# Designs tried in a protein design run: designed miniproteins, single chains, continued (2). Part 28

Each design is a single chain, and the fold is of that chain. pLDDT is the mean over its residues in the fold that is shown.

## One batch from the design tools (miniprotein)

Design m4953
Fold by ESMFold2-Fast:
Structure m4953 (fold): chain A 67 residues (1-67)
Amino acid sequence: MSLEEIREELLRIARQAAGSDPDVAATLVVIHAAISGLSEEEKRELLNYVAGQVPPDVAAALREAAA
């Protein structure tokens, strides 16, 4: 699969999870954006921004996903 197809699959899974696990859905959306070709600096800025918008537990999960 191409990177574009992988990104579409992440969105598909995120949408499937939205009804049961919104935190998982949010994480997958961030990953989808991160693998879209953003630079390392842009990814870090995005993760920091999202962490400020979500509960601490979700922010911790995002940090672990980034590591």
Scores: mean pLDDT 69

Design m4954
Fold by ESMFold2-Fast:
Parts: sequence; structure tokens; C-alpha cells
Structure m4954 (fold): chain A 108 residues (1-108)
Amino acid sequence: SEYIEKAREAIKKGDGEKAKEYLMKALESKDPKDRIEAARLALEAAKSKNKSVREAGAEVAMKALESKDPEVRKLALEALKAYAKNSEDVAKGIGLTLRGIGIVLDAE
């Protein structure tokens, strides 16, 4: 699919908005191979170190849960699990930053 190739390029470039656009179009394909590949790319995106790409992966995965294809739904669940793990690591990093700010303010 043209949309699958464009989605791969967008993920590689760190363009989450374009990745989401093309993956959503591929997920609506009548070809089950395109739908499965879109779900696999959403899982890959959800594991990305790029926040915009991770968020695109999660949003595509949420849509993929509506699929009647059990393999697409399975990949969507794995993508959401990967996204949740990355969000937990981000929340931990924010907690450390707030602690650092608190220490600086208490030193005043």
C-alpha cells in the first residue's frame, strides 16, 4: 500500500501527524494485509523515543481495537501496552524534575 510506505517514512522522520494520517488510511483498507501492517507499524510507533510518533501509534492502536480482524486487535493491544510503559517512564522523569524544583525553592 502507498499509505504503508508513506507511514514508514513519516515514522522514520519523526513526523507523528503524518504517520497517524497514513496509518489511519491504511487501517481502513479492504486488504487485510494493509490493515495488519498498519497495526504492526502502530506498535513500532508506540515504542518510539519520539513523543509525537508514540502518540500517533497509540491513537492508531485505539482505532485498530475497533477492527473485526483478531490479529489487528491483538497488535493494537500490544501497541497500547508499549505506549503505557513509555508514559510511565515519562511520568517518573517528571516526578524527578518536580523534586529538583522543590529542593531549589526550599533552598531560598
Scores: mean pLDDT 75

Design m4955
Fold by ESMFold2-Fast:
Structure m4955 (fold): chain A 96 residues (1-96)
Amino acid sequence: MAAERAARIQALEDARAALEAAKAELTALRDRSTDPEAAALYGQAVAAYERAAELYRRAIDALRAGDVAAAEALAEEGGRLATEGQALAAAAQQAD
């Protein structure tokens, strides 16, 4: 249904916006960190969120093309990377 597809696209767009906001915050924390280990972990978290945001973008493109199976796989991988990024950010805060 077009309405269901539009809702899924909006959810992925919202998720991408949240990841971009989180990237900006973690980049600022990395740049302010005095601990090289914490700075490296913040950098890894930013990279994970960047990869997650790109996968969500590809999932949106797949949904617009009608490829629901590809969109689901891409969104699942993006979610996994977002979770990895959250764990790395938490580790960075503990090291900092």
Scores: mean pLDDT 87

Design m4956
Fold by ESMFold2-Fast:
Structure m4956 (fold): chain A 72 residues (1-72)
Amino acid sequence: SLEEELYNRVYEILTKALNVPEEIAKKVAKQVAEGKKVEVPEEYRSKVRLALGLLLRDENLPEEIKKRIKEV
């Protein structure tokens, strides 16, 4: 599903590329996947913004997924 693909992509970037703790990454990935406002502690805001920006620049990512990210 769109939600599952979004969740997995956000979670993977946050945990593997940016070393965000799993609990924070899961919360953010769920918020993004569900199209909800992203609420995250200040210390992780820059990493979350970077992760979403990287996904938006991925030419191989489906446009429907990018649209959902832009709504966050």
Scores: mean pLDDT 81

Design m4957
Fold by ESMFold2-Fast:
Structure m4957 (fold): chain A 67 residues (1-67)
Amino acid sequence: MEEEKYQKLFDEYLKKAGEYIRQLSPEEAARLTERIKRELGKASNKTPKEQYDAAKKIYEEAKKVAE
C-alpha cells in the first residue's frame, strides 16, 4: 500500500540525512537538527506522504549543507 511505502521512504530519507549531518561541524549539525525538529513537528499529524515529503526536504537540505 502507498501508506506503507511512504513510511519506509520516510525512514530511509531520515537515515540518509543523518549520514550527511555526521559530516558537519558540531555547530552546523546542531543548527540543522533544530530545523529538522521544526519540520517534523509540522508534519507529525499529517498523512504518510506529507511526512515523507518533509523527510525528503530535510535530506535535500542536509545534502546541500554537506556539499
Scores: mean pLDDT 78

Design m4958
Fold by ESMFold2-Fast:
Structure m4958 (fold): chain A 78 residues (1-78)
Amino acid sequence: MLEEATREVAAALADPEQRARLIEVLEGAIEMARQLLPTEGERAERLLAATEAALEAVRAGDAEAAARAGLEATEVAE
């Protein structure tokens, strides 16, 4: 649920260590999605776009936008 995901992201953003960890995870996911572009095409493009949106939202401190983008990335990854 978006509400629950937003709450979890907001808690992570409130803790500098958790925020830094979340940024690391998202940066790693972006790099992995880029590596998948030659083999998975559209799926990798969707994963990359959603993960980049999540990273931007996390850096901006927008928990709801980050949660929404994170859920989209999860749906693409299954």
Scores: mean pLDDT 79

Design m4959
Fold by ESMFold2-Fast:
Structure m4959 (fold): chain A 59 residues (1-59)
Amino acid sequence: TAAAYMAGGLAHRNGGVPRERAMAAGEAASKGADAETVARIAGDEKAGRGAHQVGQSAR
């Protein structure tokens, strides 16, 4: 989904995620995992939390 795709991209960009982790994150996203779970699998839990917080605080 679009949301999962964006979450995976954010985790990759912020965490410098290697291809192997990016593939695992993509697989989780295709199974309906949320942004936080995708970021955690990619190895950057802060990226997932940051995305959620930015959505809430953006003006």
Scores: mean pLDDT 57

Design m4960
Fold by ESMFold2-Fast:
Structure m4960 (fold): chain A 70 residues (1-70)
Amino acid sequence: KLSPEEEVKKLAKEFIDKLESNKDNLSEEELKEAVEYFTERFKIYAKKYLSKKKLEKLLKEFEEEVKKIL
């Protein structure tokens, strides 16, 4: 069984992998919408299981990975 932190990291990585694999098949607008939709859901899920400090750290790491793809 994964810890909440490990589960959140796994979800973020899976999304990044999907975003990267679909980058050439989606418009810039579609990519932005997908990122916004996932980010909202990610915050809601992570807030239930993680401290504010851990959430902020993981969100920052996620945002940096998204910037590399977009």
Scores: mean pLDDT 79

Design m4961
Fold by ESMFold2-Fast:
Structure m4961 (fold): chain A 80 residues (1-80)
Amino acid sequence: MLGEELLKLEELLREAGIPEEVVEALVRSMSTLKVTEEEKALLKPYAEKIEKVVREAYEKGEISEGLAFLALQVLRIAKQ
């Protein structure tokens, strides 16, 4: 179930023009619950745009609250 929602989020991020390397960094960080310095560098420039996509996907019922929360937590760490 989470896997299908994650694929949908990845699709929406790519459609929004987020580079593939940034999408992969987000997915790795969400899977490991850890954000490396390399992943922070990739995510920081796109953090606001990714946050908007995640929020809109959640509001439309395309992703779960749990997936949205996890993605937003990764972005919060990346912004530090």
Scores: mean pLDDT 83

Design m4962
Fold by ESMFold2-Fast:
Structure m4962 (fold): chain A 96 residues (1-96)
Amino acid sequence: MSREEAFEIVVKALEKAMTTDDHAQVRISLFVLSSDAPRDKKTLLDPAVAARLLVRYVAENQLNAAEVRALLSSTLGIKPVSDELVEAVLHLARNP
């Protein structure tokens, strides 16, 4: 998996969650707000911003696959979480 391919997988998954599930949209926006990102609506609803912050969080906390899956499903409300999505996040976090 290339770095560009992995990032596209993460962005697409977050965009789908944010546009199809109001609960996931709120949880992902709250995750973005917990970072140093600007609190404007455009930034809070940008799946590329959410993807960058998610990857940074996983890298900084050295999360394993099980912890990334739990973050995506329980914290961010993404349902279902594919193995491809977990692998994409880990690939980006481990190969900065």
Scores: mean pLDDT 79

Design m4963
Fold by ESMFold2-Fast:
Structure m4963 (fold): chain A 87 residues (1-87)
Amino acid sequence: SSEREARIERLERAIATIEELLARNPDASPEAKALLQEAKRLYEETKRLIEEGKVSEEEAERMIREADRKALQGLGLIRHAEEQRRR
C-alpha cells in the first residue's frame, strides 16, 4: 500500500540521517554514538519486518517511536556538547 511504501521511505531517510550524523560527529561521546547505533538498528529491523510482512502496523509504529526516541536522545547529547563548547 502507499502507506507501507511511505513508511519504508521514512525509515530509509531516518537510517541515512543517522549515518550522516555519525560521519559528521566522529568525536561524539560513546553514549551518543551507542544511542544513534541502537536507533539505526531498530529502524533497519523495523524496515525488514515490514518488507517481510512480519509486523503489524501498530507494532511497526511502536518500534519506530522507540527508534525515534533513541535518535533524539543521541542527537540531544551531540547538540548539548556543541552548545557547551560555544560558551
Scores: mean pLDDT 87

Design m4964
Fold by ESMFold2-Fast:
Structure m4964 (fold): chain A 80 residues (1-80)
Amino acid sequence: MDEKAFEAETLLALAEIYLVLAKKGSPEDQIETLEKARNLLDEAEKLLDESTAPQAVKDRMRAEIEELRKEIDELLEKVK
């Protein structure tokens, strides 16, 4: 098991949870929660880059990160 890849997957899961939570709060709470989710994705990407996971796994996780970033950005635009 690659420790950094596992940690990146954990941070991805946490970012998804924060994204769900953001949909339930006030606009102010939503912005703060979405920024936290974005920060988790940034850390996950960094860990993934440092991991020794196979390229196919890295490509899949990067695609998941980009999908979540897109959803976060769309929600931030809506809340503005």
Scores: mean pLDDT 80

Design m4965
Fold by ESMFold2-Fast:
Structure m4965 (fold): chain A 92 residues (1-92)
Amino acid sequence: SELMEELRKVAEEALKNKDDLKKAAELISKMMDLTIEIAETASPEEAAEAFRLLAETLRELAKAVEKEDPKLAAALERLAETIARHADELAA
């Protein structure tokens, strides 16, 4: 899927910019928009893949900010867990 390929590219860019919280937040917002579009237009399996990629990206960002902002890291990790559970339900 072209949308999945774009989502993967945005995820890579977010991880490359993990030290720039403003840039990372903008890229996460773009990933959210793409993930919603995939969920509305693609198969449940592809939607689950998109949600899993979003969750993994959020977990990596949580690790990056843990030392400077442990509360933000915990919030991102909880959000990632919630999204991952939703992905598992879609794939079932």
Scores: mean pLDDT 84

Design m4966
Fold by ESMFold2-Fast:
Structure m4966 (fold): chain A 63 residues (1-63)
Amino acid sequence: TISDDEWVTGVATLLRQIADELGVSPRELVEGRDPRLQRGIEAMRAAGASEEAIREGIKRAIS
């Protein structure tokens, strides 16, 4: 079972990884609604990530 804390970390890690690959900041990636980020988040949501965990993960990556 994947906990909300694990999902928060997973979302933050995914966002940072995609941002690093594209050479942009995490904030810029979120602002631009990148298709790779959107697909990754949708996959995590389908796997059981809550909207709260997704939101907190994004916030943590941007901070």
Scores: mean pLDDT 81

Design m4967
Fold by ESMFold2-Fast:
Structure m4967 (fold): chain A 108 residues (1-108)
Amino acid sequence: LKKLTDEEKEIVRKFVEELTEEKFEELLEAIKEVFEELDTDGSGSVEFDPFVEALSERTGLPVPVARFLARLIDTNLSGVITEEELQEFLENGSVELLRSFADAVLEK
């Protein structure tokens, strides 16, 4: 996993600060749809980098934001997003969780 630059960190921080509950719900749907689209063989697993690129393209979000979201979902940092990790994120994900994770990962 590549570290974010200071400029990329600022982009991610601004995204989470401006994120509303309504926009977050739209984002969860996009995340689910991207996973289903990339899991073509039904294995229940999607590679990290293809997921980041597809999420960015589908949502119009900058790549650093899509990577931040994918990293939050990939709990074991394996470079693969599993259906189990996705389901846990969809069940337990919130705007507060994203802000907390941003505070932990991003510099002040």
Scores: mean pLDDT 76

Design m4968
Fold by ESMFold2-Fast:
Structure m4968 (fold): chain A 100 residues (1-100)
Amino acid sequence: LSEEILEDIYEAMELIVRGVIRATAPTFEKLSPAELAASIESLADRMISAARSLGNEKAVKEIEELRDQAIKAAEAGDKKTALEYEEKMMLVFIKTEHES
């Protein structure tokens, strides 16, 4: 595969992730800090399970670290920072698939 094609695929995946975060942000803003933290934990655990099933241990470790930071921010009531870490988790998973 050419470098140009790989870059185009990566950009498309980043655009999808950003679109999903933007579309869901108003719903997450209505959640309490505890509900947001629980939602992030549930999503991260599913991503970790998927990454582990694929043998992607790098993604597992990176997502676990970002999950913990996102949960901490959510529990502190910093919903903006929590959602930024959630977006980073999704982007790390995509990036790790490209590097694997």
Scores: mean pLDDT 74

Design m4969
Fold by ESMFold2-Fast:
Structure m4969 (fold): chain A 79 residues (1-79)
Amino acid sequence: MEKAKEAIYKGLEILLENGYITEEQFKRIKDYIDSLTDEEEILEAAKNVLKALEFLYSQGKITKEQLDEVKKLIEEAEK
């Protein structure tokens, strides 16, 4: 569960740094994720963030290193 939330936070930081979300949106989404207690919902949110990052990577907007970091956190969360 902690690793899935870390994956979401890392993905949101990447989106913020690249200007895809505002600081206000980042804070609101983070507060929402912090309120979640269901492991399946948290993991699904992490996978949705990963899909967004995979799209950005396909467009050359983020690095493979950034994408792989989020993927590793999700893999650890599934253990």
Scores: mean pLDDT 81

Design m4970
Fold by ESMFold2-Fast:
Structure m4970 (fold): chain A 113 residues (1-113)
Amino acid sequence: SPLDRAIDSLVALTEALAEAMRDAGQEEVADKVISLAKKARETRDLKYALEALQLAFEGLIASDDPEVARRALELMRKRGIRLSVDDSPEALLATFRELAEALKNSVKSPSDL
């Protein structure tokens, strides 16, 4: 189903981001992201996938390191994940900041109010 594809795609994305975070020494946050991603896969609940993705983006933004973003891009490409944006590390970090804010609203408030 479209929902199953969305969950599986988001889980694959969060797993790639978590691996990049672990490589950067953010093991505890990476483990939390992986735990949420596994829960999303097991429960088929999009909420856990979005929470995992939000946490992953927040961790990567907090590092503010282009090399971590470059590693995330490499891992995403290996998993077949492609972004239709400028895939420079700096542009990816900017995209993560925008997506983290959007996801925060989606996870905590499914409406604009």
Scores: mean pLDDT 76

Design m4971
Fold by ESMFold2-Fast:
Structure m4971 (fold): chain A 95 residues (1-95)
Amino acid sequence: SQDLLQGDRYYDLGYQLHQQGNYRDSSRQYDQSIDLYLRSGDLRRASRVSSFLAGSHINDGNYDDAIRYAQRSLDLDPSNVGARSLLTLAQRLKS
């Protein structure tokens, strides 16, 4: 679908910004990617991008947002082991 293709484009842009250390702009592009993947019904891709956002928020010290995105990632795909690890890490860093 058009939404899936747009989701891929926002994900690619988010990834490039993350590699440049621009975590704020990366997070905004990843949010757009998640919304588009959800509209397309691709829960696995939405879960994957949500877990990348969780990691980005950990890097920024935003542990509450990291927990929220990691939980959302697991809600979308309970088999996402990366999201489970990020949830555990964010909870430890918040304490």
Scores: mean pLDDT 88

Design m4972
Fold by ESMFold2-Fast:
Structure m4972 (fold): chain A 100 residues (1-100)
Amino acid sequence: DLELAIEAIDKARELLRRAAERARERGNYRLAFEIEVAIGLLGIALGIGRLTNDAMFALEQTLKVLEKLLEIAREEGDEETVRLIEEAIEIVRKAIEELK
């Protein structure tokens, strides 16, 4: 269901926007930039999913982007930013499970 993928990815992007704002407030401009790049990549994955009617592709690409971002966030040591990214991953994983 493409609608499920759209909702999950949009919620993940919202959580990432909050994570980027937090990173900026804490002076971590590098992490904020990396989160903003991830938000852009999620938009591209969703766009391709819409164009090809492939919800699973959009969700799987989104998950890969978020997992890489999580590794970076864990290295930077910001617990709240990590938590927001983990929440985004959980939403996407739940959507993948519902589409199986």
Scores: mean pLDDT 88

Design m4973
Fold by ESMFold2-Fast:
Structure m4973 (fold): chain A 100 residues (1-100)
Amino acid sequence: SLAEKAKELIRGAEQGVKATEELVKKLEELKKQGKEKSSEAAAVATAAMLTAIGAEIDAELALEYAKKSGDEELIKEAEETLKRVEEAKEKAKAVVKEVE
């Protein structure tokens, strides 16, 4: 069903948020070590942005499927998930600017 697809995409987006937050934390730790211009920092920054973009795609699709399902609680959950993804993406962008 569309509701089941939306729930699966919400889970994917939430996993992506967690992965993005862990990568951002690793970048912050590299910055504390003076390694923000290292190849490791560049690789982690790239991974953080790709993970955030993937989470955004999942969250946007989840909201579309939730709206088509007509489930008001699911729509609300998808909107809250999308907001968390946007917050994680903005945090990733801020830290990535300090790497290169």
Scores: mean pLDDT 88

Design m4974
Fold by ESMFold2-Fast:
Formats: C-alpha cells, structure tokens, sequence
Structure m4974 (fold): chain A 85 residues (1-85)
C-alpha cells in the first residue's frame, strides 16, 4: 500500500514527537521503563528503515501474521525513503 506524501510527513512528525516524550515518560515512570524502551526502539527502527529488526519484533514480540509483518516493513520503507528525499 502506497501512503500519500502528507500521510508520510504526518507519521514522521508523530513518531518524532513520541520519541521526544519517551525519555520524560521513563523518568516519571521508571517501573514502566522496559515497555517504554521497547516502544521507543520500535519507533526508531521505523524511522531508520531497519527492516530485519522490524520483522523480528513484529513476528516474535507482537505475533503478527506474515502479511501484517510485511505491511509494517513496507510502511517503514516508505518512511525511510521519504526522509532520504
């Protein structure tokens, strides 16, 4: 599925905003730090186009179907390509 440019720009802005708030959330809720770290790592992999890491997390941790795993990777690829242009 091909995302519109406006959707990609909005997704990138949201991911960056979420990553910026993650450190504050970890400081305020240290007992949730492990979960917060995992979510931050996933968002970082999306922004950096780390396809293999995304496949591992989607399959092993989130137990997604093969089709859903490929969809996550495809979205990450589009985000990474948009950032390179």
Amino acid sequence: MKLEREELEEAIAVLRKQLASVEEAKAKHPEEAEKIEEVAEFYEYLLNGEEEKLREIAREKYKLDEESVEEVVEVARQIHEALQE
Scores: mean pLDDT 76

Design m4975
Fold by ESMFold2-Fast:
Structure m4975 (fold): chain A 95 residues (1-95)
Amino acid sequence: PSLEETLKLIEKGIEAAKEGDIDKAIEYLRKAKSNLVGIESGLKLLNEPSDQPRLQTVQQVIKLVDKAIEALKEGDADKAIKYAQKAKELLQQLL
């Protein structure tokens, strides 16, 4: 999975949430999380000291995506959009 593909999935999740399509927003964010977990696993397997900041950022993005999904499940689309936007901003720092 690529960071660029993952970023697009987060953006699609944000747009779906803004349109009130909660199920679609959750679907896109779950796909983004799946990609991020794959990236995290790859970084852990390489175990390069120079990758530690990148690994920490990926882990923080995963936590923010999880918070966004949870907010959508609770019916708080505005809160979900804020968490997803923070995830997007952190992920952009890795590009």
Scores: mean pLDDT 87

Design m4976
Fold by ESMFold2-Fast:
Structure m4976 (fold): chain A 60 residues (1-60)
Amino acid sequence: EEWFEEAETLLNAIGVAMKALDEANGDRQKALELARKRLPDAPEEVIETGVGVAEAIHRG
């Protein structure tokens, strides 16, 4: 069942994106670049979603 694998992939992407955004001082473009390097096999949509969620958490 692929539901757990998709959930784990998203949670991992969010975690990586949160660290990347923190290292990038809130810069979304730098966070995306770092997340892509750390998750080379992840789909771009997953990386973008992870960074979007991380950005929302970073602000509030």
Scores: mean pLDDT 76

Design m4977
Fold by ESMFold2-Fast:
Structure m4977 (fold): chain A 93 residues (1-93)
Amino acid sequence: MKKSPKQIADELLKKIREAIEKGDVETAEEYVRKLLSLVHFLATVLNTPEARKLAEEIAELGEKVVQAVKSGNKDEAMKLLDEIEKRVKKLLE
């Protein structure tokens, strides 16, 4: 089945959330990296200053999510993921 960018983003965000809940640093890093690749692709296709800024903000937040998981701060990682989700939704609209 051909998945939309929104469906792919939603699945990646779900996998990151599951990895945070499990404290699985390697899995969280893998799915954050996949999400950042999708975000970079979308920003490139949209080719606007706003899309590029959102992609940069998502990349910075993604690094902070991985660091929070490494430190065992699941509550912080989840809050950072919510901020990523808001920006991803803006990028898709």
Scores: mean pLDDT 85

Design m4978
Fold by ESMFold2-Fast:
Structure m4978 (fold): chain A 66 residues (1-66)
Amino acid sequence: SDKEKALEIAKEQAEKFAEAAAKLFPDGEVTVEVKIEGDKIVVKVKVGPLVYEAKLPVSELLEGLG
């Protein structure tokens, strides 16, 4: 459940970021990928020429929220 909560938060943040970036690059390709890899959440967002990638430790993220 904790991994699912962390994934949901990361996905919502990634989608908000992609939506905002898409307004700046309306003709750009939009790709959003958020997944759990062991004890990490991997976020990859591409909007036109803009690329963002991050790997966030689930345990550290949950400790920061508690």
Scores: mean pLDDT 77

Design m4979
Fold by ESMFold2-Fast:
Structure m4979 (fold): chain A 99 residues (1-99)
Amino acid sequence: MATANGGADVTVAEGGTGTITATLTSGAGEHFLQAMTVAADGSLEPAGGGDGLVPTGGTSTVTLRGLGKGTYTVYPAAVAADGTVTGVGNATTLTVTAA
């Protein structure tokens, strides 16, 4: 399964636009990667403003937009050859600090 940002935590200052870029890695072969955030109740939600699924052969960069200050858990998701989502990969922590 893919690992968001190679397993490294990311801290980004809010640059007034709320645009955040996270690099996702996948294993060998082509995968669709989508960054997700954890809502306050612990449920997984797609990251707001990010263009979701992109085909990857190893590394994909997903831009997360509109995120305010706070802590987010970013998960990659892989898609199997038959189009079935194989679940979420290894998470990383994204912290958006006040500008």
Scores: mean pLDDT 56

Design m4980
Fold by ESMFold2-Fast:
Structure m4980 (fold): chain A 66 residues (1-66)
Amino acid sequence: MTLREAVDRYLARHEKPTPFVRLYRRAWEEGRLPSDEEIREIAPDATDEQRKVLRDWLEGWLEEEK
């Protein structure tokens, strides 16, 4: 999945793109998945289900970036 595709998917499901954009940026900068605590910090208004989906998307995207 490309960055644009991931962002488009997030925007289609959520009206608050900032949390996903920040999580994506963090994953790129660190070269790793954010911790559950970091995800909650950036996306506190998201449901547990939404945070899990975000994590799964970031994980898949980071694997493809290798």
Scores: mean pLDDT 64

Design m4981
Fold by ESMFold2-Fast:
Structure m4981 (fold): chain A 66 residues (1-66)
Amino acid sequence: SKEDLLKAGAGGLAGAAARQAAALDPDSEVTAEGRAEGDTLTGTATNAKGTVTLTMSLADALAAMK
């Protein structure tokens, strides 16, 4: 469903951002958030070293699933 695609996309970007942040500082706590707004999916992860932000359009996410 559309909701499943939005949840998967936002969650995937949040997970990718968290992985990037954890790779830079594995011992610090990571806070990750995924968002979908209009045609844009954003994943943000923050730890003691800073913030990692990944952005993807919904169209690009759908194309990547084919």
Scores: mean pLDDT 76

Design m4982
Fold by ESMFold2-Fast:
Structure m4982 (fold): chain A 67 residues (1-67)
Amino acid sequence: GSEEAGRAAEEAARAAGADDDAANNSGVTPSLGAGGSLTPERAKEMARADGANEEAAEAVKEAAERG
């Protein structure tokens, strides 16, 4: 995964009202995908698995799509 995508996802989740923990987990999820191509939809699913709410997970997907 892209380092920029991870950072953008974290910021987007934070802007959408996610807690520090949820936002950090959302950003880390795309970053941990280094080596594999992480689609925006997979980033959203992984964010949800890490405890992000629906709104934060959707923000992560959108950020991952933008890069």
Scores: mean pLDDT 64

Design m4983
Fold by ESMFold2-Fast:
Structure m4983 (fold): chain A 65 residues (1-65)
Amino acid sequence: MQEAVQVGVAAEIIAVGYGAKAETEIKDGKLTVTIELKDENSRKAAEELEALAKKHGFLEVVVRE
C-alpha cells in the first residue's frame, strides 16, 4: 500500500517545514509519526500532523515533551 508511505513523506515535510524533527515508522499497516516538542514551531508542526491524522485513520501522532 503506497498511501502510508506517501502520508509519511508528507508528515516529514510538514515537520521539516517548521524546523522540527519527526520520526516515522510503518508497522503492520499503521503509520506512527513521533515529533519532539521543543519550541513554538514544533508545536505548530504537531498541529498540522494532527490535522493530517484526521484525514488518514492509519496515522497516529505521538508528541514527546
Scores: mean pLDDT 78

Design m4984
Fold by ESMFold2-Fast:
Order: structure tokens, then C-alpha cells, then sequence
Structure m4984 (fold): chain A 99 residues (1-99)
């Protein structure tokens, strides 16, 4: 069983992994549909923010700051959701152009 703090760090890692998948898809789409390039750049920025947030969560966990770890994990989730939104917008735009 993980401690609550370790669970927040593990959640943040999963959010970073999802942000990477969202960004990779957006970048692949932007190679075929250049009109999605700004959305792909936005997704990359969200992914970079999620990685930074994970580092913050890990540091707070090492310091025994449970609240700071939870807050940082929540910020990483927000960045992941933003990358997901940008991915979904890229898919919608690509479909409208390719159809």
C-alpha cells in the first residue's frame, strides 16, 4: 500500500505520461495537417508544464509536505487536461480539413 504522498506523486507521473501521449499525437497530426501546428505547440507547452509540476510534487514529497505534493499533483492534472483538450481540438480540426 502506497502512502498518501506517494499516491499523489504516482498520480502526477500518470498525468505526465498521458500529457506526453496527447502531445505526441498532436505533433504527428501537425506533420500531415499544418493548420494544427499552433495546437500542437500548445500541447507541447502543457506537457513541459506537467513535467515541471511532477518535479515540484517529488520535491514536496521528499520534504514531507503532503499539502504541497497534493497541490502540485493537481496542477499536473490540469496541464494534462489542457493537453487532452488541445489534442481533441487538433483531431477535430484535422477531420474537418481532411474530409
Amino acid sequence: TLTQGQQYVDDAQRYVDQSQRNTDLSLQLSRQVPQTQPLARGSQSSYDNSQYGLDVARRNFQLGDLQGTQNASGTVQGSMLNSQSLRDRSLRLALSILS
Scores: mean pLDDT 90

Design m4985
Fold by ESMFold2-Fast:
Structure m4985 (fold): chain A 90 residues (1-90)
Amino acid sequence: MKKYRVIIGGAGTPAAEPVTLEIEAKDSLEAARKVAELFDVSHEALGTLAGLKPGEAYLNGQLVEGLTGEEVAALALADPDLIGVALEEL
C-alpha cells in the first residue's frame, strides 16, 4: 500500500475546519473510503477525493494550479462555502 496525505477543508467538513490525515491505501478510492470511516465529511468532498490522482488539489470541484494542498485548505477555511480537497503521495 502507498501512504497518502489527505487534506479536506471548508464546506467539505461539518465544522468547516480543515481535516489533515495520513492514510495507507492502494489508491484514492480506498483513501476516500477510509476518510469516510474516520470523519463525517460531505459526499461531494469524498467524491472529489476518490477522483484525485496523487499531487492533485481541487477547490470547489475544480482543479487548482500552482497551489499546494495546504494553500487549498487555507482558502477553503477563509471561505466556508468552498470545498477544498488535496491528495499527496508520501
Scores: mean pLDDT 74

Design m4986
Fold by ESMFold2-Fast:
Structure m4986 (fold): chain A 63 residues (1-63)
Amino acid sequence: MEVERVREAFELLKEGKLSRSEVVAIVTGLILRLVGDEIEGKISSEEAKKRIKEILRTVEELE
């Protein structure tokens, strides 16, 4: 799930293994993939919104 990837990225940031720019790139990539999947009809707009909100909430929790 996307939230697991976000948590992993922030853990690696805390350990000094990733930069903040790399974490931003990972989070942005996850969101863009969901937007792409919604545009292509692979997921519903409702599902895309839900999963993007979960990503953003997780980022807010870890900042």
Scores: mean pLDDT 84

